# Ledger of designs, part 66: designed miniproteins, single chains

Each design is a single chain, and the fold is of that chain. pLDDT is the mean over its residues in the fold that is shown.

## One batch from the design tools (miniprotein)

Design m2284
Fold by ESMFold2-Fast:
Structure m2284 (fold): chain A 71 residues (1-71)
Amino acid sequence: PTPKQRYLQYSPQQRIEHLVQIYQSLFSDVPYSQGLLETLIKFAEKQFQVTLSTEERTALEQALKQQASEE
């Protein structure tokens, strides 16, 4: 299966969890910013050949801000 097919098989919750794991792997030592959120979204859209919905963008932003607040 292609990266796109695997991503589309994820539930909305699993998609957000997967993107948060990618963020932690790539940006663990970098403070949260809107620019990093946009970079992660562009990476995911290119890698999985999908467009994130407004709801997915909002959920991802909230998850990343929560992670930043704990650091």
Scores: mean pLDDT 75

Design m2285
Fold by ESMFold2-Fast:
Structure m2285 (fold): chain A 100 residues (1-100)
Amino acid sequence: EKEVKAANYATAAGIQIVAAEFYYDELGDLETAREAVRAAVDNLKKAFEYEKSINASKEDLEFLKKLWERVRELARRLGDEETVAQADKIIEEIDKYLKE
């Protein structure tokens, strides 16, 4: 149940990241790219809360970390320093769970 919710939020974030990359790289639509990144951040935060609540597998946490790394890179390219800082904080938190 919670595992399904985590997977759904992570999948939605992945789709939004791909959309943001497309808007940024192919269309040069920075505003829509920023909106897609913000939507991805919201879904990734929800996925992480569910994963923490179920003591998710290392593989699931590693996948979530990769999505946050993609968000961080895209936010950096967009000049969204607030989102970069949020991603860094969450990646550090995930790394603590992974190194247990």
Scores: mean pLDDT 84

Design m2286
Fold by ESMFold2-Fast:
Structure m2286 (fold): chain A 91 residues (1-91)
Amino acid sequence: KKKELEEVLAEAYREHARLVAKKKGASEEEAERAYEEVGVPRAREEAELLVENPEEAIKELEEAIEEASKLDSELGKLVKETAERLLEILK
């Protein structure tokens, strides 16, 4: 489960980096660097936290989906889709 959660989170961080770069007019290379230096370590740390307390993690992910559903943005959609995928793995 931890590996699957890490992969989903890493994918989400990579997409987030690309969305931020596009909005700022930054290069694809700058997005990839941010993903590698910040996104990948974050994904590993967060995957470990999700596995430590799965019941609490499930509750937090359900709350994140509800909050993200109120956002009319590409970031809100990314958060919702990521939380739904993580929730499916934790069930």
Scores: mean pLDDT 80

Design m2287
Fold by ESMFold2-Fast:
Structure m2287 (fold): chain A 65 residues (1-65)
Amino acid sequence: GSAAGERAARAGAEAAARGDGAGAWTSLHQFAKNGDVEGARRAAEAAAEAGLDRGARLGQSSYDA
């Protein structure tokens, strides 16, 4: 649901704001594993907005290294 999406987005943004890219990705990974694709996507978008440009966009291969 939308509440899960908001929670995921907020967690990702907060981790990215702290400079913790791994934390941001961990949050969206947890939501994706739970089958919450919407939450995972929202977390990735929030991380991108917070300046985690490197791999912040879901569907991008920026994380490949």
Scores: mean pLDDT 58

Design m2288
Fold by ESMFold2-Fast:
Structure m2288 (fold): chain A 64 residues (1-64)
Amino acid sequence: SASERAARTVAAMLEAAAAINGFLSPEQGREVAEEMRRLASEETDPEVAKLLRDYAEQVEKALA
């Protein structure tokens, strides 16, 4: 459902924030970035999809 997808998106964004701030391992951060990109591909709202991709890029940049 839309509400279940929204809940997963919020959880993924919180995990992305943790990864960006160095609270997760590099392996966990990579998994978060992959999940964000997957959620973005399934998202019908283009603004939300862009936000998810932007967060994935920020996680990847923090791991470099």
Scores: mean pLDDT 81

Design m2289
Fold by ESMFold2-Fast:
Structure m2289 (fold): chain A 100 residues (1-100)
Amino acid sequence: SIMEEAQKLYLEAIEEFNKLLEEKASFEELFEVVKKFAEKMIELAKKASKEERKQLVETFKKFKESTLEILSKNPLVSEEELEEFKKYLDEYLKKLEAIA
C-alpha cells in the first residue's frame, strides 16, 4: 500500500541519516537524504487517495521534526546549515500540503 511504502521510506531515510551523522558525512550528503525523501513523498502523494495524502503530510511532519531535532543537537551542524534544512523541509511540506 502507499502507506506501507511511505513508512518504509521514512524508516530508510532516518536510518541513512543517522548512519551518515555517525560517519561525520558532509552537509551536502545529509541534505541529499532529505531531498530524496521529500521528492519520493511528493510522488506518492500524487498517486494517493485524499485520506492517504493526509497521512503522508503527518509522516513528513514527523520526519521534519525528527531530523531537525537530531541536527540541532549535533555540534558539527552550524546555525546557517540548520536554517537551510528547515527552509527546505518547510517548502516541501507546503508543496505536499498543496497536493493533500
Scores: mean pLDDT 84

Design m2290
Fold by ESMFold2-Fast:
Structure m2290 (fold): chain A 85 residues (1-85)
Amino acid sequence: DLVKQGEKAKKNGDYKKAGDLFLQAAKEAYNKGDFEKAVELFQKAAKSYFLAGDEDKGIKVLMEAYFDLSGEGKVELAEKVGLIF
């Protein structure tokens, strides 16, 4: 379970590994058509990369998710991807 592995990595302070695991889980959810779950996981991946100090990778994750979801016609979900606070 990639999500459980990501949460464990985050708990251990390994934010880069958490980001990688959440990103993989997000792509799997996206490929299954579970776009709501994919958005949550893309946001978790980006937040983990920001916590790791990798702002470029965090931004890239959000940008790629935005374009992919927009291409699928999921405009509201694409807009939601950028809402990280």
Scores: mean pLDDT 86

Design m2291
Fold by ESMFold2-Fast:
Order: structure tokens, then C-alpha cells, then sequence
Structure m2291 (fold): chain A 63 residues (1-63)
């Protein structure tokens, strides 16, 4: 597994970030259903992208 910090840039969407990491759209839709606020990303927000050893991707928000 791996952890990677991503800083949201102007014009970024969860879909664009998912494309950069090769994440399937169904995963994005599942995440948006669980965390609808991720549909409204603001420039300067930080996301921690966690990839498990099983290849499962999730987002961890730093405090």
C-alpha cells in the first residue's frame, strides 16, 4: 500500500484527480455518495490518497 498527498489546484475535480491515479469512475461515484462534499473541492485543499495492498483506493482527510 501507499499514501500520497495531493494539493487541489484550481479547476480540479474528484474526477480529474481520479484520472491522474487511474481510478475507475464507479469508485469516484461511490466516494461522492459517501462524502458528497468531495464534489466541491477548493484550491489549496489537501487530500491524502491511500492505496491498500489489495489495490483499493480511498481518501483520508488530514486534520
Amino acid sequence: GSLEEYTVEEGDTLYKIAEKYGIDLSVVETLLKAAPQLANLKPGEKLIIKTDDDGKVSFERPL
Scores: mean pLDDT 72

Design m2292
Fold by ESMFold2-Fast:
Structure m2292 (fold): chain A 76 residues (1-76)
Amino acid sequence: MSGSELAEKVVKNEVLSEEEAKKAVEIAKKAIPSLSDEKLEEIYKILTTEGDKVGKLKKLLGTENYGILLSALSQD
């Protein structure tokens, strides 16, 4: 299947494992180099915790950077 498993888990609001979340944070750091270490840590917390991941990520990153993150996750 042509979609990244990580992007699907984020959109479906599934809790990521520590390994999956670390991979997603590395992808985020490469795709959005302007992200601070504090924002990268917050992405990790959102991905490893129950709750509205899409809404929390949009609030943290903004809609444009959220779109960049999902596109980057989908290409791996």
Scores: mean pLDDT 79

Design m2293
Fold by ESMFold2-Fast:
Structure m2293 (fold): chain A 72 residues (1-72)
Amino acid sequence: KKEELEKIRSDIEKALKDLQTRYENEKKHIESTLSPEEAKKKIEELDARYQKNVDNFTKILKKIDEELKKLE
């Protein structure tokens, strides 16, 4: 049971890392291809989407951490 939660935690951590990498690559692409004004607008949209996804994963991760503490 603890091993199952640790596996899920690891999977979420990997998903967050992949999400961060995709965010950074997309942001860099926007900054290199668009004017500063257009880049700012697109980055704000990207930031909003990224933050929503991070918040969702963080909420799940906190719930897993709470369950892991109960098993100690």
Scores: mean pLDDT 82

Design m2294
Fold by ESMFold2-Fast:
Structure m2294 (fold): chain A 73 residues (1-73)
Amino acid sequence: MEVEEEIEIRAPSLEEAFNMGAEISKIEGVLEVKPVALERTPEGFLLRMRVVAESEEALKKAREKAEELNRKL
């Protein structure tokens, strides 16, 4: 069953934000990752992405990866 959710990533630059999104797209079972909003912050950028995964398990991995990346910034 396909599942979808919007997730946020934060990065110090636009390039880094898209690189983080690309890392999420490489997770096995992630079918599609598309940007839905981009916001500039004093420290960089906040990117909101819509993630479509083949399973709830793959979607959970994508969320955990995004949370890990956000936590380091």
Scores: mean pLDDT 78

Design m2295
Fold by ESMFold2-Fast:
Structure m2295 (fold): chain A 96 residues (1-96)
Amino acid sequence: MTPEEEEVLRFISRLAREVNRVLQEHKDASKEEIIEALEKVLRRHADEWIARYPDKADEIKEIYDEAIKILRETENVREGARKALQLVAKKLLDLA
């Protein structure tokens, strides 16, 4: 595993923990409120990675925009969050 791949895995682990925390804190919230909270987390993480890898900014934006689209289009918000995390994990590792 390269140092870059290890960094991606640590970042993905942190993102997964934040997503799970939002889902736990918003278990009784509406789907719209959960999506809004999760989108903010995803957008913040995208900005952090763009700041670290500005040469890959467009690719990172595309990955997170696709993840947010999956989240918004999936009927079950928890399933949407799972699919969004899997997409981000796979595509960020592919960029490493």
Scores: mean pLDDT 84

Design m2296
Fold by ESMFold2-Fast:
Structure m2296 (fold): chain A 63 residues (1-63)
Amino acid sequence: MEELREKSKQGTPLERLSYLDELLKLVKDEKQIKDLEKEVQNIGLSRGRVNELLKRLEELRKK
């Protein structure tokens, strides 16, 4: 997770999106979900992509 997290902060928005998608599959606790919410908000993707990722994180939080 830490290595993927570092990579999600580097490169283009599309490259960061790829690493964030992998991180979403690995998150298990609220701290990880909150950290990803912050990264998604700041990644510079379209509003629709940001909302989609935030919705996935919200569903993970409900488990």
Scores: mean pLDDT 68

Design m2297
Fold by ESMFold2-Fast:
Structure m2297 (fold): chain A 80 residues (1-80)
Amino acid sequence: SQAFENALKLVEYTIEMLKKRYPELSEILDEFLEQLKKAKTIQEFKDVLEKLKEFVRKNVPEHVANSVEANIESALKILE
């Protein structure tokens, strides 16, 4: 669906910005992006996004994690 494609594009953009700021996280971030692209349902997509949020909270400063979470919430609203 167009909504899914738009949501995925926003998350892809967010991941690419994180990779530029934290190149050391690139391999794991690429794995998350691959899982998001393979999601067959909205629930699977949301489950991957929750794991991504947890990973980001543990590995980047709070202000960056908050920005990433805001972008993820925006992507989820596109799916509504």
Scores: mean pLDDT 86

Design m2298
Fold by ESMFold2-Fast:
Structure m2298 (fold): chain A 96 residues (1-96)
Amino acid sequence: SRENALKAAELLVETLGPAGAALVVAAASSILGDEETARRAWELAQRRASPEELAELLLRLIEKHGVEEVRKAIEEALRTFGVSEEDRKKILEALG
């Protein structure tokens, strides 16, 4: 699922920019109760995060919580950030 995580990370960066993408991952991590991953994502938001670095955090979330729970948390975070329904669907589809 590394390829899926990377595709999702690239779409997040295209839609929200690197800082916005990292903040979505931080918010999703917080929804899942994963404060350590949220902290790492928040730190990436303070610097230029690569899609590869975001993909590593997405993979960590999927391995810990399962793809369905991560998909739900990311959907909620994307809604909170005002991302369009079409862009949300593309990002969630990329996660598998």
Scores: mean pLDDT 86

Design m2299
Fold by ESMFold2-Fast:
Structure m2299 (fold): chain A 78 residues (1-78)
Amino acid sequence: LKEFQEVVEKAQELIKQGNLIGAGQIVRDYSRFYNDNFGVRLSDRGIRLARQGNDKLAKDYIYKALQITFLEILAKES
């Protein structure tokens, strides 16, 4: 959870800077490290949308990836 909080804070910082691709990459790497394949797919989609200039959908997918990874962590710890 502490490591996840650090990922959330870093992703939020990158989003604030307008670096949606960087935010998506950090979330993807964390999801991959935790074996969350769905979080990886959602963050990959967010990165593609950011490259297309669709910032609203890119942010939505990046946040969905964070939410899914968090739920997967909670499910495995319970």
Scores: mean pLDDT 81

Design m2300
Fold by ESMFold2-Fast:
Structure m2300 (fold): chain A 97 residues (1-97)
Amino acid sequence: MELKEELYELAKKALEENRDKTGPETSAEFMLRVLEYALPHAKRDPEIAEQVEEELATSEWSETQRRAAELLKQLDKETIELIEEALRRAMAEIAAK
C-alpha cells in the first residue's frame, strides 16, 4: 500500500478516536502520531529544519508541540505535503458522515 493511503487510514483512525477532543494539544498529539509513522520514509531537508527552528525560537511551545516540531525537522517538503493531504482527506471523510 502507498504511504499516502497508510497515512490517510492512520489520520482517520486518530481523528475518530479523539472526535470529542479539541484544542492545540490534541492537534499536536495527532501530528506527533502521524509524523512518527512518516519518519522512515522521509528524506532530510535542511531548509525545512531551519524554518522549524526559526518558528520555535519566536514563541513558547508546549512539550508535545516541541516534540512534533523535532520530528518535523527530520522530514522533507514532499513528505509533509503527503501528511497534510492525508489529514485533509480524513477530516473531510469524518465531516461527511
Scores: mean pLDDT 71

Design m2301
Fold by ESMFold2-Fast:
Structure m2301 (fold): chain A 88 residues (1-88)
Amino acid sequence: MSLEEILEKLKELKKQAEEKGLKLATRAIDMAIDVIEKILKGEEPSELEQEITIGIIRLILGVARVIGDEESARLIDEALELLEEALK
């Protein structure tokens, strides 16, 4: 999958999260979008910055699961898979 295709899929997930009022999912997906947009602009985040961003998104996913927000957890998990595919 191209970086541009990944970005469009992340934007679709963000739209779903926003339409459902899922604040945790929206925040996590926005962080993933920011990483991809920086790569596309030639301003690639350092490996450390990428690892920190993935770590924070995983923490948000953990919070969503603990509070029983299964919808947010699903969207965040999909966004993580897309971000990890982009960083291969």
Scores: mean pLDDT 86

Design m2302
Fold by ESMFold2-Fast:
Structure m2302 (fold): chain A 67 residues (1-67)
Amino acid sequence: SPPLESIELTVTVTPDMSPEELQRMADQIRQALKEGRDTGSLVNVRLHVPDSQWARALLRGEVPPAP
């Protein structure tokens, strides 16, 4: 059965964002994933990113690689 509660986070990043802004986005994703795990909630993260490497870095709570 689907979970009764979910956490939804939408993140949009662009190549011209500062490293500090990218780190904040990564930290938000990491916190949402941790909260979902701690509470047993489903976490839905919608990422608008330049490529899959950026998505993978952000999901790990890391700054995306330079283009």
Scores: mean pLDDT 75

Design m2303
Fold by ESMFold2-Fast:
Structure m2303 (fold): chain A 92 residues (1-92)
Amino acid sequence: GEREELIQRAKEIIRQAEEVRRRALELLRRVDDPLARRAIELAERAIKLAREAIDKIESGSASLEEVKKLLLEAEIELGLALISLGVAELIS
């Protein structure tokens, strides 16, 4: 159903954000790059928003519209994290 699809979407955001964080941390071992640090911060925001969406679905405490808004915000943060990491990896 739609709730299960939203949970899977949130889990995919978390998976991608954890990968961004892993790559950024690896880059930081070689170069002290502020864009890599920013990628970690943005990825952590995406994880928090996606986890909040899962919690709200599981508790039934929010409308599907509120959950979709949280997932959209998480996707925006993830997108910014990917851009920051991509630029950091390009210039390093």
Scores: mean pLDDT 90

Design m2304
Fold by ESMFold2-Fast:
Structure m2304 (fold): chain A 70 residues (1-70)
Amino acid sequence: SKIDELIEKILNAKTKDEFVKYAQELSEEAGKQPEHILLGAGAGMMVMALSMGMSLEEAKKRFEEFKKKY
């Protein structure tokens, strides 16, 4: 699915810019489906955390833990 492809791209992102790009795309796609709205919110939170100085490695780790709930 598009959501699964975006999750893979986020976890394999080599830069913060790549992470942000795919996380924003995931947030938009997931936000269109009620069962995925929290997954989209989680992706948006990681984008905000990266803008506030979180490392790429920490953002990937937190997102991987978050997605296990969905």
Scores: mean pLDDT 82

Design m2305
Fold by ESMFold2-Fast:
Order: C-alpha cells, then sequence, then structure tokens
Structure m2305 (fold): chain A 88 residues (1-88)
C-alpha cells in the first residue's frame, strides 16, 4: 500500500504530529487543507489516514505502520489527484 507525502517549502509555526482517520477523498482533502492552514511542513495521505506535522522522523515512523511505500509528490494538485485515486 502506498502513502503520498507532500513537503511544503515554508512553515509559520510548530505543528504537533496529527494522525487522523479518513474514509473518503473529500474528508482527506479537507484535512490536507486544514494541515496547510495550520502550517504543517509534512503532509502524508493513505487510503485510511491523513498524517501531518513538522517532524519528519515522527511522520515516517507513523507511516511505517500504514504503508509499504512512500511516494513524494511535487505539489498540492498532484496530491489531490492521488487522493482521488486512493478512494476510487
Amino acid sequence: MEAYLLILPKQTKPVELKVVPVSSAEEAIRLVDEAIKEGAKYIAVTDRKVIYGNDLEAILEALKKEADRIVVVGSYEELKRFIEKLFS
């Protein structure tokens, strides 16, 4: 199972690790938008969870339990396309 990881170039403040279960593409996209608004540097999406924060090691440790592979995506628009595919 794959996870898709978006790395944002800027952060405004520390964001604690959040692991939020999701059941639809719409819910996942909403949580990604909230993570961006909160200033998260790292946002990862699987078919079951959105995981975000500013500590890469914590994100990767959480992802090890959820995904066999991590795909780094280049943009928010690319992440949205993969989210739609995960829940199709």
Scores: mean pLDDT 81

Design m2306
Fold by ESMFold2-Fast:
Structure m2306 (fold): chain A 60 residues (1-60)
Amino acid sequence: SRIDQLVSSFRRLVETLSVEEAEDVLNHLVKHERSRGTPQSQVEQLEKELTKIVEEHKKK
């Protein structure tokens, strides 16, 4: 799905970003999906998965 592809792409991208940059990209992706009319359940899934990836990145 589009959400699964975004999560996979974000996971790879985060390896090249600072924590602050990763948080900015997360916020941008969530805002963009809301703006385009993506169902709220899918937006919540995206935000949850991306937040989890950022939190794991913060630990290292």
Scores: mean pLDDT 82

Design m2307
Fold by ESMFold2-Fast:
Structure m2307 (fold): chain A 106 residues (1-106)
Amino acid sequence: MKPLNAIQLDTIGLLSYRLWYRVNAAKEPLEYAIEAIKNSSLLTPEQKSFLIEMLKAEKYSEELLNELEQFMAENRDQILAFNKELAPNLHPSVHAELEAYLESLL
């Protein structure tokens, strides 16, 4: 697997710190994060398609980052619920940091 670009890392990190840790630190394949998105009961098919496209992006661009930030702002409650589904035992401070970030996008 090629090293993850900034938009791929930010996408995984915003979705779940647990997914970020497993892919970036534990060196599990990017496909692991894609499967987690596919298997979610909380995300719509349209949201899943958008996030998977961001994870498959070969190059970082400001346009892609802006699209991701807008998506996260518009879908904040669903993204927070998905993050909690993937990491129910994660320290509350990690969820608070994600929540603060999503609030800052507006």
Scores: mean pLDDT 71

Design m2308
Fold by ESMFold2-Fast:
Structure m2308 (fold): chain A 68 residues (1-68)
Amino acid sequence: AVKLTEEEIEAIAEDISKASGVPKELIKKALRLAAAAGASLEAIARALSSLTGLPKSKVLEILKKHVK
């Protein structure tokens, strides 16, 4: 299970939105749902990769940058 702060969600959504063109609010909603479901960083990265078309590796890099 991953615990994400609102600040981490905002920062991750901003970076992914800029990289993918997907609206920030959709990414924030997906992040909140995944975190609430107890998803791992790997599972969140797969879900966001599917949503945005970004490679899973790129999404994982962004997640790891902000989840410290």
Scores: mean pLDDT 82

Design m2309
Fold by ESMFold2-Fast:
Structure m2309 (fold): chain A 58 residues (1-58)
Amino acid sequence: SAADEEARRVAEAGRAALAAGDLVAAQMGVKELETHFGDNPVARELAAELRAEIERAR
């Protein structure tokens, strides 16, 4: 769906920010996935994955 594709774009931007060392931008990506996609299961899974990657980085 369009929402799933948008969630994947947000997650990819968050991962790119994390790779660049921008933890604040990566955390904003998690927040966007958790707040702007409702109970979308793809967005929730991507938010959990990005959060885990942020935790592993620090």
Scores: mean pLDDT 84

Design m2310
Fold by ESMFold2-Fast:
Structure m2310 (fold): chain A 73 residues (1-73)
Amino acid sequence: SMMEEKIKKEVEELKKKLDEAIKSGDEKKILEAAQEASDFLTEQGEKETDEKLKEFLKKAAAELSKKLKEYLE
């Protein structure tokens, strides 16, 4: 559906934004990008009823968490 495509595109844009922030080394930008991605994934995850899209969102959240942890630790 158009909504599923839009959600996947938004997740990709959020991942790209976080990657760019990490490359910049600016902790404020990294925290802002991580918070934006976390908020989006949490809101969409709570609202989502499609099992496959819900799994996609969980995987995206895990990837973002791993990337942020590798940078901050």
Scores: mean pLDDT 79

Design m2311
Fold by ESMFold2-Fast:
Structure m2311 (fold): chain A 70 residues (1-70)
Amino acid sequence: SKEEKLYKLIKEHFGEEVAKKVVKDILENGNTDLADKLAVKLVLEGREDEAQEIGKLTNELLKEKHGKEP
């Protein structure tokens, strides 16, 4: 699932607690602030492909769970 892919990707780079919080913020509150901050950190570290994947999965999950546009 997109949720599982997002969780695994964030866990790999930022750890399990951060991954759980990002997924919870999106699913329960439609809040992407933490995911967006982490994507920016990855861009600054030269990991643009991983940052783009986080952004894509975050936007798709937000749209599927809350019907909000990215």
Scores: mean pLDDT 83

Design m2312
Fold by ESMFold2-Fast:
Order: structure tokens, then C-alpha cells, then sequence
Structure m2312 (fold): chain A 79 residues (1-79)
């Protein structure tokens, strides 16, 4: 994988561990996954996306829906 993407993953996991708000954890993980994908490291992006999914599973249904609406993969078809 990309050294930059691996470094981003490590830094993101450290930052997430300092956060107590699952919404902030989700946002940080999704942003890091997008950056890893832009760096060409799909494996790291997938790992970060899976972690974001785990975090979103702890949220109330209305907050889960808001995150799905915000981070819908409709844009992925254009990459």
C-alpha cells in the first residue's frame, strides 16, 4: 500500500481513540478513507470505511440515516 495512506491510517486511529463522540469518530474515519482512496490505497480506504461502519452502528437510527445521506456513494460512480 501507499506509505502516505498507511501513515494517515495510523494518525487517524490515534485521533479517533482520543474522541468520545461517535459522530466525530465517524466523520474523521470517512475523511481519512477518502484521502486514502485519493492516494491510490483502496485496501486502507476499505479498512477505514469498515471502522466507520462499526462506529455508525452505535448511533441512533436517525443519526445513522443522516450520515448515509451525507456520505452517499453517488459520487463514487464518477471517479
Amino acid sequence: GSAQAQQLQQQTLEEVSKLSDPMQQYDLLVQAAEKARQLGDQATADQLTDLAGDVSGTLPPEQQQALRDRYSPRVAARA
Scores: mean pLDDT 75

Design m2313
Fold by ESMFold2-Fast:
Order: structure tokens, then C-alpha cells, then sequence
Structure m2313 (fold): chain A 95 residues (1-95)
């Protein structure tokens, strides 16, 4: 079972070091686990990320965060918002 808060911390550290490839790999692993668990927005985010469309992947994660917030799953929503912001940061550093 994936420790999502620890994985998000690892993504942040790789982005700080400029290792965008490893940061992206960890996010893809998180999204694959969620997609296999039947989360449709995670599957769409993964498909966008596989096409190197970081901003569209971030958009789907923001939509997932909103759905989780409406269900009262505030911790999950916050984690999805963090992943979306990290994808936006990766996009900025690749330019």
C-alpha cells in the first residue's frame, strides 16, 4: 500500500533538486494505483501525463480534489491539490 503523504514529500524533494523525471515517475505511480482502484479522474490525469500534458493532468486532479471536498474527504482533497500544484511546477521548470 502506498504512503501518499510520504510520496508527495519525495516528489517535492526531486523537484527542488531539478530531477523532474523522477518526480514525474512518482506521480505516475500514484495515479496508476488510484486508476486501478477505479478513480476515473486519476485515469484521465495519468493518460494526460503520459502525453507530457502536465497542465491537463493538474486540471483533472483539481476536479478530483473538488469531488473529495464535497464528500467531506478534506485530507484527500488537500493531497490531490498538492499533486496538481506539483505538476504545474514541473511544467514551469520544463520551459
Amino acid sequence: MMDLPESIKDVKEYIKKGDLEKATEIIKKILKVMALAGVPLAKKALESLEKEDYLTAAKYLKELAEQLREQGLLEGAQMMEQLARLLEEIDKQKK
Scores: mean pLDDT 83

Design m2314
Fold by ESMFold2-Fast:
Structure m2314 (fold): chain A 80 residues (1-80)
Amino acid sequence: MSLTADSPEEEKKEHKELFKKRVKEYLMTELGIKEEEAENAAEALVYIYENPELSDEEKLELLKEKAPEAYAKLQELEAA
């Protein structure tokens, strides 16, 4: 029975989860963003990473749509 993942997809999933976790922890710890918002931001960034064909404008719109608070905080840091 093949319920255990033994495919390249498993490795990609693990890498995505690790990246997502790191981004979430960074946003929560360093920027004080709430867990739910940080999770949404991490998910958007993973999606962007998987879809390199997206334009820079589309990438920014995804972040704004999914995690507007996290996006605003990141923009404030760049302005400082």
Scores: mean pLDDT 72

Design m2315
Fold by ESMFold2-Fast:
Structure m2315 (fold): chain A 86 residues (1-86)
Amino acid sequence: SQQQKAVRELVIRTAGITLLLLQARLFVQQGDTEKALRTLEELDRQIEEARRFLRESDLIPDDVRRQAERDLRDARRRARELRRQV
């Protein structure tokens, strides 16, 4: 169904954001400033795209939407925290 496709797309987007957070954290820990900043820029871009997708898709169930909104807010907070460490 279209609803299942929308939920799968959201899961893929949030998984990608989680991977970018882990990569940014690793680059920060390694002192690789250039790679850390590039990864954080891509992370910010992916968070904004996921937020746009969430706003434009009325097919996502309310419980899934609320969880995704919390996850995206948490990702944005963690990204800002990592950027302060660079």
Scores: mean pLDDT 89

Design m2316
Fold by ESMFold2-Fast:
Structure m2316 (fold): chain A 87 residues (1-87)
Amino acid sequence: MPSPEELLEKVLAEVRALLEARDYAGALTKVGEFVSWLRENESYETFKKSVERLVAFLRADPHLPEAVKDRIAEELEKVVEKFKKES
């Protein structure tokens, strides 16, 4: 199985390509699938670090609208907090 870091790099590349193509729905689906996979397969610490890197990547992307960036960051922060409470 690929490592969480190898999978993150692959997901970041796929998300970047989708955002450049203006396929925001596809990009968000990829993000959601990756977050779900991390939650099922990785420890809370690895999940948190991977999600924080993903949020930083999305916030730095010029193709994604700012309002969408803020909403995604908020939702991902909620998912991290929920996993922490369940761990």
Scores: mean pLDDT 76

Design m2317
Fold by ESMFold2-Fast:
Structure m2317 (fold): chain A 96 residues (1-96)
Amino acid sequence: MPKTKEEFDKEVISGVIALVAAVGRLALKRTDLSNPEDRADALRMAQRILDLAEKYKDVAEKESILAGYQAARDLATAVGDEELRQRAEKLIEELK
């Protein structure tokens, strides 16, 4: 099936968000939560993933956006940032 430019761009953006979410989950598995620098890096990653998914929520596939929000929530939960966790949970609810 020939894809429109819009369909192609949606698939590319969705793939990038899904990849970034997967990288976030891998980073979580490697994060030493007792190390302040690792915790800070995980928090920065959570914020960037959340911002990226929110920015493209109307153009990317819902499943990719959901993966991004879930990765950001899990990272925020692991580092104990309740404000970022609550924001991610609210965005997950709004995506329903």
Scores: mean pLDDT 82

Design m2318
Fold by ESMFold2-Fast:
Structure m2318 (fold): chain A 67 residues (1-67)
Amino acid sequence: MSEEELAQKVFEEAKKLAKEMIDKGYSLDEVIQKIADLIRAAPLSTEQKAAVAVKVANYALKLYDEK
């Protein structure tokens, strides 16, 4: 698996986790912390971790904003 493919897989897992936590009523802080923990554990470069983190954070913020 390429690093790009791995980054996409991590992004999909992080989005799924964020959606499940939001649907269960977790706070935004709790969602962001769990996403950060998942991304930190992934065998990705610092640059790819940052890119995935920004994408997932924007996704979670959008879900909270959309009522």
Scores: mean pLDDT 79

